# Designs tried in a protein design run: designed miniproteins, single chains, continued (4). Part 69

Each design is a single chain, and the fold is of that chain. pLDDT is the mean over its residues in the fold that is shown.

## One batch from the design tools (miniprotein)

Design m14390
Fold by ESMFold2-Fast:
Structure m14390 (fold): chain A 57 residues (1-57)
Amino acid sequence: SLADAGRALASLAQTPGGAEVAERAAALIEEGRYDEAYELANAFLSTVENPPAPPAP
């Protein structure tokens, strides 16, 4: 669980716009709210993996 959280945080921090989410998730982990941190990270990564289609010229 902690290893998965750490990996997710690293991915978030490296993603444009993800640093803010990574900071929030890290704060949740410090408070012992691992489930919330995991859900937050997973939700953001899901949007990154499924970006909107680029506009066609």
Scores: mean pLDDT 70

Design m14391
Fold by ESMFold2-Fast:
Structure m14391 (fold): chain A 87 residues (1-87)
Amino acid sequence: SPEAIPSQDEITADIGETISVTMNFTDTPLGSLMGIIDLDTKKTIKRVAADSSSVTVSFTLNEKGTHTLEFILAETGAGGRVVVNVK
């Protein structure tokens, strides 16, 4: 079954600090679309194509507090969650 597993489940960052997460894909076709959704703000942070079995995604968060981010493959719903504590 398709899987998308983030390299970390919790991160602490400063406001505007570049955050990098490596996504590891199993049984996922190349070019499959992944979204990064902030479940607390309901905003899409980034969309990325899974163009290899391991993809490093970089982004920033500009709002202080705890952000529960869902990294999700659009077609299958496979993914994982990363909690980012922004201070």
Scores: mean pLDDT 84

Design m14392
Fold by ESMFold2-Fast:
Structure m14392 (fold): chain A 68 residues (1-68)
Amino acid sequence: SHIIEALEKLIENNPDLPSAVIARLVAASLRDEPREVQLANLEAVLAYYESRGLEEAAAVVREIMARL
C-alpha cells in the first residue's frame, strides 16, 4: 500500500516523534482526498498500528476516522 510506504518513511525520517504524532501527520496528508479515499487509507494505517501493538497511535487513527 502506498500509504504504508509513506507512513514507514515518516517513521524512519522522524525517529524522535511519538507514533501518535506520526499518525496525525499521515491523516493530514490525506485531508484533500475524498472521504472514501481517506477512510480506505486510514483503515490500512490502523491495521498497521494494531498489528504492532501501538495502541495510542491506533486510537488517534480511530478518532480521526470517526470524525470523517
Scores: mean pLDDT 86

Design m14393
Fold by ESMFold2-Fast:
Structure m14393 (fold): chain A 98 residues (1-98)
Amino acid sequence: SPIEELKKKIDEMSKLAGELIKALKEEDYETAEKKKEKLFELLKEIDEKFAEEVEKEVNELVERVKKSEDKEKELVNFAIRLTGLLVDAYLKKLKELK
């Protein structure tokens, strides 16, 4: 089922998002970059244009976490926004699948 395949990809992206957030919290920026790259590869498979649009925003949010004096606050803001972006990708693709 296309819907089941989409759900599997969203579940995998959710796991990668959690791993990205954890790596940023631990200041393991090499692991964070690798998890971000994998997340965007999956997102491009779902919606290439949406992935391109959100990649810039996610990169800017990651830089804010890295440079912030209040890393915990910026990390929470990043987690909320990233979750919203994944939900938007899922809902948009569901509409295309009927």
Scores: mean pLDDT 84

Design m14394
Fold by ESMFold2-Fast:
Structure m14394 (fold): chain A 95 residues (1-95)
Amino acid sequence: SMDELKEQSINNLDNQILLDRRFLPLEAYSIFEEEYNKLKEIIKNNDLTFSEIQSLLYQSKSEAYRKLAEKETDPDIKDSLLEISDYFDERAKKL
């Protein structure tokens, strides 16, 4: 059901936020947490399909990697982060 999908999706995002806090540096997990919290509010306030939730999740990941790239000073790492951002953006568009 939509209510079960909504609850499971929010719980998965909460679990990802907790994992990110344990395994990522502060600057990285703060960005991902911000994007995931925005996504949680969208999911709470809308009756979304599985495909719509997956598309929004990929968009949130794309935006997080883009924001990380903007803060990165190493050009090779920055390029890699932008490629990951583009990958998730393209995946969102195919759903």
Scores: mean pLDDT 89

Design m14395
Fold by ESMFold2-Fast:
Structure m14395 (fold): chain A 74 residues (1-74)
Amino acid sequence: MELVPAGVALRPEEIAAATPEELKASAEEAMRTAVSTLLSLLGREELAKAVEDLDVEELQELLTEIHEEIIAAA
């Protein structure tokens, strides 16, 4: 069976046992991973690498920019 990555490995039973801080940290890491993956798929490797060093606020700004570019391209 395939194992899930540690950064998004919280199962419902583990969520019930986890602290709010751990849940927030897990959600933040999942968001960072998702943004990095999306940027890599869009061919923006440099930005995908940079997202690991970005704060949540900076990640939200970057997501907005990507969303605007996708809409403009449609």
Scores: mean pLDDT 67

Design m14396
Fold by ESMFold2-Fast:
Structure m14396 (fold): chain A 62 residues (1-62)
Amino acid sequence: SQQDQRRAMAAQNLATSDALLELSKQLLEEHPDDVKAQLLALVFEITSGSSRYVAERILKRA
């Protein structure tokens, strides 16, 4: 159903958000003094927030 498709899309965006936060954490733990790693981790955190926002909007429109 269309509702099932919307839930699947929201779930995918939430999974993406969680995966990006985990990658950010791992990157900072492995490379704590690497400025490039710190910048990439910040990008992952911002992108994670965007994916979560998209999931919330999909669920509210369903």
Scores: mean pLDDT 84

Design m14397
Fold by ESMFold2-Fast:
Structure m14397 (fold): chain A 97 residues (1-97)
Amino acid sequence: MIYRLRIKITYEGLSQQTVEDEAAAMRQAAELHARRTGAKVGPVKTEVLPKDEETGKSQVLIELEAESLETARQLAEVILQTAKFADKVEVEFEELE
């Protein structure tokens, strides 16, 4: 079974560069964890959304596919431990057919 992990992280009051650096660090941490554990993980996709001028919020979207729910949960933990300045975090796990 394959599981899709989606994480949406919201930041308030940070520069775009800081948000981009956080996204890169989270991607690197997830990729390193997968390599060290030998876990079967698809590409770690990260997207930094433009800052919302009305709310002042920035968002990072992270998506990956993992071989098991346990692997997906472990990757979520690694990613969230790397997120230093997150104001809000939303995590979703989807079982793929």
Scores: mean pLDDT 83

Design m14398
Fold by ESMFold2-Fast:
Structure m14398 (fold): chain A 62 residues (1-62)
Amino acid sequence: MKYLVTGPAGEKEVEVTDGRGAGAAAGMWGKDELGGPARIVAVGETEAVAEVAGQRIVARRI
C-alpha cells in the first residue's frame, strides 16, 4: 500500500507491506527524516498522525 507522508521535511511517498497501515508509513518516514521515535497521535484505516520530536507527520493512503 502506498501513502503520501507530509511533515516539516516535506512530502514523500512511502510503501508499506505486510498488512501495515498509515501509522506504519508515518512512523517509518518520521524515523528516517527526523531521526527520532514516532508517537502515533491518531490512526485510521487510510490516514494517521504521528509526532516526532514535537513535529507533526500525517500519512494518507493514495
Scores: mean pLDDT 73

Design m14399
Fold by ESMFold2-Fast:
Structure m14399 (fold): chain A 90 residues (1-90)
Amino acid sequence: ERERLRELAEELAAQIRAEAAAGRIPEEDAAIAIEALEAIAAGDAEAAAAKLRELLDRELARGYPPEEAAEARARGEEFLAKLKERLEAL
């Protein structure tokens, strides 16, 4: 299943590159998202989590109220813990 995860990450990274080239995603956000996907493809759960946290922080900085931002971060950490468990199980 690691091969399928790598294929999905590569497909999504290609899609993100196309969206950034078309100007629909900020270049900086696209670069971080691609780094997260490359880490997932490599099975590097810690690197993937760090990049996904960076993306979440950038999105939340764009105008979320403090309490909603805190809830989103808590939910994000729960998701990252599950992602790490899933990658380690592969």
Scores: mean pLDDT 77

Design m14400
Fold by ESMFold2-Fast:
Structure m14400 (fold): chain A 91 residues (1-91)
Amino acid sequence: MDKIEEEQKRLLREIIERALKEGKLTEEEAERALEVIDNVDAKESDLLPRVKLLLEEALLEQLEKKLREEGAPEEHFKLLEEKREELRKRR
């Protein structure tokens, strides 16, 4: 669905912009990631592995913030922490 796809692209753009602002991505890495997101035929596999992991970590942080605002149960936060640790173990 176009609505969900556009919402995901918007979220990813916000994540990339924040990572660039925080110095977690270089300017070149951020530009490349934005190009991939803005290209309709682009896939996540076109991203560098390092950038993909960083985006996944940042996405989990955004999900945690939304869950806190919505009053989700602690079980959801534990799942997010487990996913973050799993991503860290891959590096």
Scores: mean pLDDT 66

Design m14401
Fold by ESMFold2-Fast:
Structure m14401 (fold): chain A 83 residues (1-83)
Amino acid sequence: SKKLEEAVKRVEEILSRLAEKLTPEDAKLAEGAKESLRYYASKGVEDFLKMAKMASKYLVEKTKTPEAEEAAREIERAAEEAL
């Protein structure tokens, strides 16, 4: 689906921008989230949406930064565009 492909690309862009604002250790978490999202997107929209929500929560809980909280909100909005 074109909508799913565009949503994945937008979420990857958000995660890449987030990684630039984080420490090197925390940036690796954002990169790991990108790989997971690509994998679950290959399985379909439902799995992509579940992974996007889980990755958002994980990044906020692990980094505890305002940047991760803002990125989580952007990821959730971008992921919903896959529908």
Scores: mean pLDDT 85

Design m14402
Fold by ESMFold2-Fast:
Structure m14402 (fold): chain A 75 residues (1-75)
Amino acid sequence: SLEYMKANPDLSKEQIVEAAATNPELRAMVLGERALRGDAAAVEEVRELFKELYADLPEEEREEALALIERHLAE
């Protein structure tokens, strides 16, 4: 995410992308940035990733989290 990059200015773009490949949380942040820029494929990947991350939550809470993400992307 932009915040992560601001907090870690010494990391190259290549290192951030490489770290995102092995870190699901960092991958979610990178995909979130791309989704906010209108990348439809990134929006779908973010949606699927959050389904996996929140798979242990009750369905009601998972649906609420996904609805908030979709609302944020639509604004």
Scores: mean pLDDT 62

Design m14403
Fold by ESMFold2-Fast:
Structure m14403 (fold): chain A 60 residues (1-60)
Amino acid sequence: SPADEMIRAFAEAVGEADRIVEEERKKLGLPETPTREQLELFFDRLAEIMAKKVAERRAA
């Protein structure tokens, strides 16, 4: 169903956003406990990735 596909897209987007934040954390030598700024980055990237996935599905 479209809902199942959106749930899958969301799970993939969460994984991608988490990877981006983890790469920045390692690059900057920050602790594993996320700061407010890291959480904001995670949600900003999650929103961007989800918007792209929605646009791609509309184009398909």
Scores: mean pLDDT 76

Design m14404
Fold by ESMFold2-Fast:
Structure m14404 (fold): chain A 98 residues (1-98)
Amino acid sequence: SLPVLSPEELTNMLRQSALEFAENYHLPQDVVDAVLERLEEIGELLRSRDYEGAIEKLEELRKFLITQIKDEGAKMIAQTMMDTFISVVKKNEQKILE
């Protein structure tokens, strides 16, 4: 079972992982800027306890990343990373509702 993370811990994890992925796979700066803007919106939703909105925005970010990445290996890593974050957010929501 995953621990309950604060909105700040979730937001920081998302930002750090996205930046490290962008650096390792040499994503263009305009794509990096778009990802960071979307993560800031997700952070605001998490701080307001709008988990449904945060999950929807994470799924939109996942689709955006898939369309921007042409390398199949990098695409699969991005998909796995995003699926993990969506799972973590969903598990945090479930624990708060219980």
Scores: mean pLDDT 81

Design m14405
Fold by ESMFold2-Fast:
Structure m14405 (fold): chain A 64 residues (1-64)
Amino acid sequence: MEKLLAVVTGTMAPLLKKEVGVEAGDVVEIEVDGDRATVKSLKTGAVFEGRLADLLAAGAVELL
């Protein structure tokens, strides 16, 4: 299992704020296991599950 840090982008920030309470510029921890990505807000502790490739393709987060 790989842990990555990423910054929430302005493009998807309104959606992620509604789902997990994060805003543009907030740092999230992404745990990757194969095709699965678990995004955890370091600010709120809220968790969102998705696919890393989908999150990057949507411009939702940028890897640090």
Scores: mean pLDDT 70

Design m14406
Fold by ESMFold2-Fast:
Structure m14406 (fold): chain A 112 residues (1-112)
Amino acid sequence: SKRERLRELILELEIIEGLLRILIGVGKVAGEDELNKDVILKLVDKAIELIEEAVEIVEEDEEAKKKLEEIVKKLKELKKRVEEEGATLEDAEEIIKLIEEAIKILREVLEK
């Protein structure tokens, strides 16, 4: 069902958020100014794929679709910056914020 798939997408996004928080924590403990760029890029790519799938599922909810599409656009802009400049703690925190916004939108869709 569409609702079951949305729950699975939320769980996968929560796992990505958790992994990003662990990477930030490890970087802070190690005194690193930059995070592992390749790992951050793989996690942001997976988040983009999951949110793009959610856009297709929520197609009947025009407001949710538009908000999710804006989050995808912002994640793609952050991905390009990370590819060009490396992954900072601030970049990872902004990626987490966008993933949290997507999770919130998807949870609101499930409550309808």
Scores: mean pLDDT 88

Design m14407
Fold by ESMFold2-Fast:
Structure m14407 (fold): chain A 103 residues (1-103)
Amino acid sequence: SLEELKAQLKAFGLDPDDPNDPLIRAIREGLARKGAVPDTDELNEENLRAVLELLSVFDLDGDGKITPEEIKLVQKVFDVPVTGELNEEVVRGLALRVPPPPK
């Protein structure tokens, strides 16, 4: 549900109620550029699910939390700067490298 998706994104430190949240916006823009989600400012269930699915790549142990160590491992795999921090550059770069979801 939309409420459940929003709760999970808030647990990762994002604000799914803010269409200008820099991490959510960077992920949506990256995924939209690949045609994986609609290029829109609307925070609907489809867009929020895609954002959550991308962020789950950083949750390597499945505990619902993202650690700097997990971020560094993902950054190394996708050949982006290894900072241990989630920022717009890192999530945008990852979104561009993720394959589109199956139809």
Scores: mean pLDDT 69

Design m14408
Fold by ESMFold2-Fast:
Structure m14408 (fold): chain A 83 residues (1-83)
Amino acid sequence: SNKERNLKAIKETEKLLKRVIERDFADHPEVRKQLLELLDKKSEELRKEIEEKPLSDEELQLRISEMAREISQKARELRRQVE
């Protein structure tokens, strides 16, 4: 179903972003923790929306891209704070 496909895409995106965060912030555990918590929060919000109403493939791609952009932006901000 479209819903199952949407949920799988979110799960795979979450796994990929977790690996990137853990790799890029291996030496900064506090930053890593904040980014992983943000990823979990954003992923859970998307899962909740999809459980109530499945998104089209195009809508899902946009929402996933927005989530990745927000996490990337936060990562840059936090990295500047720790040098």
Scores: mean pLDDT 85

Design m14409
Fold by ESMFold2-Fast:
Structure m14409 (fold): chain A 97 residues (1-97)
Amino acid sequence: KLREEALRAAKEAIRFVRENKSQEEVDKFLKKLQKERDGLAGLAATLAAGMVRKNPELDEEEVAEEALRIAEDVLSAFLEAMDKAAETAEEIKKKSE
């Protein structure tokens, strides 16, 4: 379910970027999507938008699938990085004592 919603969000973002050349409008769209959808869908949409902004000629389905794949990997790595950041904060606190 979450993966299907994320793929749909990525495709929607690709279409929005292709139809709207204003960075401000794209940013508003992505912010709204991030609020209304889960983290995976928001991240996949943001990545897909970035990819087609740099390369408008890329295939929609291929970009959406790759953006979802990267989003899944990044979300896993982000959670691990959050734990490492918390540990590093404790080390900094110890050094200031």
Scores: mean pLDDT 76

Design m14410
Fold by ESMFold2-Fast:
Structure m14410 (fold): chain A 91 residues (1-91)
Amino acid sequence: MEKELLRDIDISMAIMLLWEAKRAAEAGDFEAAVEAIRLAKKLIEEAEELPEEVKKKVLEALDKAEEAARAGDGEAAVKELDKAMDILGEA
């Protein structure tokens, strides 16, 4: 029960952090976007319940989002964040 609850919290928190990162990138706050992306990446890497293929694709998208945010490319960062969120939410 405790371990299952912690896994569910990790994924939910990662999704919320990706929403925060997207809002920050849209606002031009690239430092906040990078911080949120890094925290989300850590939670995704530690998530035992995610299929390996899903985890790999999400982390690849988040790596690209972080690079774009560091370069000040908000449009590219948002695109990669949307991709990561779609993969996680099956939206």
Scores: mean pLDDT 79

Design m14411
Fold by ESMFold2-Fast:
Structure m14411 (fold): chain A 92 residues (1-92)
Amino acid sequence: MKELEIDTSPEAVEQAKKIRELGKEKTLEAARKLADATNHPSSYVQLEAARAVAELVPHLPKEDAREILRKVLTSPNPIAVLVAATTLATEF
């Protein structure tokens, strides 16, 4: 359709791999790092981080999960914000 200018540099790809691994850890520390990554300069990293947060937060205590999701709502990426809002509506 249209040419996509996606930041798929080796650094962004490696960061996305780290995000997927963090999502598997199911810990509050991993969730905080993922929420921080939704503010990464790469929109690709922001989106991958938001998805990992949505998958991880059902495994956290409800109060911690809400804190993490509220942080993702401050992301500059509208898709990340939508993912966080949808997770809050369906899980809480």
Scores: mean pLDDT 75

Design m14412
Fold by ESMFold2-Fast:
Structure m14412 (fold): chain A 56 residues (1-56)
Amino acid sequence: ERQQQIRELEQQAAELGRQSAALEKLGREVNPEYFAQAQQLRAQAQALVDQAQALS
């Protein structure tokens, strides 16, 4: 039960993390405006990770 909830939260966080990482690279290599979008997604991903850890 807890393991299923943790897995779902981690999967969602991983997807947001990948999107954020891609935007951070675009921010460094192409246009710094992408950093704001990347930070927003990173914050959301971190919140999901924190929730997963709290459920432990």
Scores: mean pLDDT 81

Design m14413
Fold by ESMFold2-Fast:
Structure m14413 (fold): chain A 104 residues (1-104)
Amino acid sequence: PGLVSVDELLAALRAMREQLPAELQPLVDEAIALAERYKAGEISLDELKKRMDEIIKKMNEVHKKLAAKLSEEEQFRLQLQYLSLIGELHALFHRLEREEAARA
């Protein structure tokens, strides 16, 4: 029960990896490794959030460059998928914060 939100975050990141283009997969792999380090107690939630924000910024740059090479229809589909996945990650981070606060 203690790390349910971290396991959900890891599951979401792995699903995201399968749904996103290959060019974004290395950054998702970095995010998975970071979440696993948090689960192991190697980093704090604040460090996880800070480093995840840095990864998301890098993903936005790769996404922008990738979208420029796609058809208009494919660009819109990729953007909607990407925003949905990032929104899910933000919701899971809010849940992690609430679970840590409840244990304090």
Scores: mean pLDDT 79

Design m14414
Fold by ESMFold2-Fast:
Structure m14414 (fold): chain A 78 residues (1-78)
Amino acid sequence: DSIEENLKLLEEGKEGVKLLLERGLLPDIKAGKLTGDDLDEVERLGVRAILLAETRKDEITNEELKEKLEEILKLVEE
């Protein structure tokens, strides 16, 4: 994946994460109980942003990408 694509996903996904938090869906997503069919397009971007942040946090060397990733992790209170 390109740095630019990952930056865009994390930035756009931030609004999705906020919607997931507002709906109280974050615990169910972390438990793997929700599928994409249960979520709208913006919420799906939020799930993808969370997955990217959690799986790639130790691999990312780009400073901008780390900053956006940390924003996502803070929103999910990890």
Scores: mean pLDDT 73

Design m14415
Fold by ESMFold2-Fast:
Structure m14415 (fold): chain A 72 residues (1-72)
Amino acid sequence: TIARGDRSEEVKELERKLIELGYLDERELTGVYGSDVRLAVMLFQKDQGLPVDGVADEATLAAMDRALAEKR
């Protein structure tokens, strides 16, 4: 689970996925889960029909991986 306030390589991977899906700008690759990343996660969750809580849990991360695979 990745949530607001987290700072890690896991946050960078989340940011890269959001950038590739078009929810986040490339300049936001910071490794810090701030309000910008939270908003991007919430918008993605809304588009996927997931609970909109701004927390990148296993369901949210799995949906991102599925969306990326569909794009490829």
Scores: mean pLDDT 76

Design m14416
Fold by ESMFold2-Fast:
Structure m14416 (fold): chain A 70 residues (1-70)
Amino acid sequence: KGKDFVEQIVKDDGGTFDAAPLHTFISKVKDANGDLSKVLPSGTNLNDPALQKIKASYDEYEKRRKAAGL
């Protein structure tokens, strides 16, 4: 299901990263058929450190998912 990858990524970050934004981002990417430009709201600051953290965590999620054959 990939849920455990998100929880492990949060744990690897020392528990300071909220898992909810990453779960929401993954769901939106899936609904947008992988189009990240449709996932980000109009007016989103693409240089926002919080958004950059979510994008990096999503890349790690995809890496772990592919390594698991999902």
Scores: mean pLDDT 68

Design m14417
Fold by ESMFold2-Fast:
Structure m14417 (fold): chain A 94 residues (1-94)
Amino acid sequence: GLEKARAVAERAEELVREKGLSVLEALKEAAKANGATFEPAYVDEEAESVIGYLHTPEGTYYVTAMVIDVPNQDGRPKTPVIVLEGPVEAPATP
């Protein structure tokens, strides 16, 4: 099951599209709403991209997220793209 990870990704995409949050902020808020935690590993503010780990009750997933600008045709929307890979073995516990 990818149920929780997909719910986080879908909610994060909504937050970027509807509320204009950054992908990092959207992933953190979406994770909290779904009983998950997003742990950023790399943030590129210029490219509006984030790489990190999404810790869910179903497992840990590697996340690549970015914002793609559509060619300016009439008030272009910012389009979030979130890719989930896993589950991966990432023992984040001490």
Scores: mean pLDDT 75

Design m14418
Fold by ESMFold2-Fast:
Structure m14418 (fold): chain A 96 residues (1-96)
Amino acid sequence: MKKQLERIVDEILALMDQLEKTTDPKEQRKLVIEISTLVGVMQLAYAVTKDPVALEALHRTAAALIPRLEAILKKETDPKVKALIEQLIASLRSFL
């Protein structure tokens, strides 16, 4: 479990770095969906196992991503990207 969760967290952070560097709305939508999918995998792991390691990984991911996502949201003009980012922030906050 822990090794797989660490790999998922690392992949999420790499996708966040890509999201912060792109200006293409189509690529932004794709990256937010990919990040949301990986967060969903971590949420499902916690929901079915109740493993504290999965919950700690979710808390760490939320703490790292929320301020970065809020910074992107303030500069974002594409309504679909805004909606996806707002949904992701809400999902992450549910585990804080």
Scores: mean pLDDT 85

Design m14419
Fold by ESMFold2-Fast:
Structure m14419 (fold): chain A 101 residues (1-101)
Amino acid sequence: SSTEKAYEKLKEALDGLEEKAGVDLSPLKELYDEALEHPDDEEKQEELVKKMQEIAKKYKEKLLALDPSTLEPDELKVLAMLLELAGDLKGAKELLELLKK
């Protein structure tokens, strides 16, 4: 798959999580757009990751309240990514194990 197709799937999964969790992930989508515009800027990439981590931490409790069985595979992958960004490495790993079943 092209990078553009992978990014469209990421945005669709974020939209699904936004609806199901009742959170605003639009700022996170904007940070991903900016990251794609500056792929070779290591300092900018580090700054954007820190901002993504802040958003993930803000919505962590609402995201953890989601029933994983109601999520599509791409939504589970994105939720695991958001939990890892929020510092919940155990929660992220447990969600990824559901994809192996």
Scores: mean pLDDT 82

Design m14420
Fold by ESMFold2-Fast:
Structure m14420 (fold): chain A 74 residues (1-74)
Amino acid sequence: MEEKRKEKEAEIERLVQKAREGLDANPSPLLTPEQREEIVEAFRVMAESLYLIEEHKDDPEKVLEEIRKRIAER
């Protein structure tokens, strides 16, 4: 099971990196560096939640609890 976690983490990092590249290629003058980091973090949370849904599809309440926890830990 640890192997699957590493694969998911690697895929999430690739998706996050692509999001950063997109923001770098088309930076908005209205976005502060802090807001840009928040957008990247939100994208990471979304990517993680997709994998959590697939992993815990038998218990959707557990997925919601994990997402809430990660938001609260910021």
Scores: mean pLDDT 70

Design m14421
Fold by ESMFold2-Fast:
Structure m14421 (fold): chain A 61 residues (1-61)
Amino acid sequence: TDAERGGAQAVAAARAGDFAAAATGSWESYKAALEQGDEEGARRGREGARLAQAGQVPPPV
């Protein structure tokens, strides 16, 4: 899904040290999950954005 793709890109960006891109990807994943009614995906995207903003790698999707 678009949310899974965004989440995977966020993890890749964070591993490369680009936490700003990781946070953006996680927020886009969150929005896509909300659009699709995926409550679990939305929670994961929001948590990923929080972790990326703290300089941490988001969890795998």
Scores: mean pLDDT 75

Design m14422
Fold by ESMFold2-Fast:
Structure m14422 (fold): chain A 97 residues (1-97)
Amino acid sequence: AIDPSKTAYFVRGNATPAVLATIPADARILGVTGSVSADIVTALPNLQHLLSANPIDGATAAALMARGVTVRSYNGDIDALIADMQALADSIIYIDS
């Protein structure tokens, strides 16, 4: 069984509604290199950490932060994003999109 508190999902590309639907709803840690769909708010109700290479839409970020999600932007620094995911999680599951 996957421990959601120690597993990160890493979308290498855009977190579209279709991509988000492939991620377990109990996911707590998500890294994204591309764009993030607003559907993340409903698709991942247990999310605690969102690590985005690019700025996230303000309304989507505000909705996540109001729920207690830590939202971080890395301004394209993928190495820093990966390092922070490795600090939060024991395993990373890669999703190419």
Scores: mean pLDDT 88

Design m14423
Fold by ESMFold2-Fast:
Structure m14423 (fold): chain A 85 residues (1-85)
Amino acid sequence: SARDQLDNVRATVMQPDVINNMYSSSSQSYIDQIAADYRASGLSPADYVDRRYADAQAIVDAGGSFGDAASIIRDAAMAQYIAAQ
């Protein structure tokens, strides 16, 4: 299902080698934007990831873009990684 595919995206991007590579290959402007969005949320890193994951699930449940939903999960994982630095 689309939800199973989102779970696979979450599991993959949360792997240390994957997220580290994603961070090191990202532009500073992208990193800064993700950090700003996370700070604006007022949530803990774990709560932010869970909230964004719920947003991604809502998109696929509504028949929306899987690509958009997967991007939300990747951005949330990046925010958690940045918060842990």
Scores: mean pLDDT 83

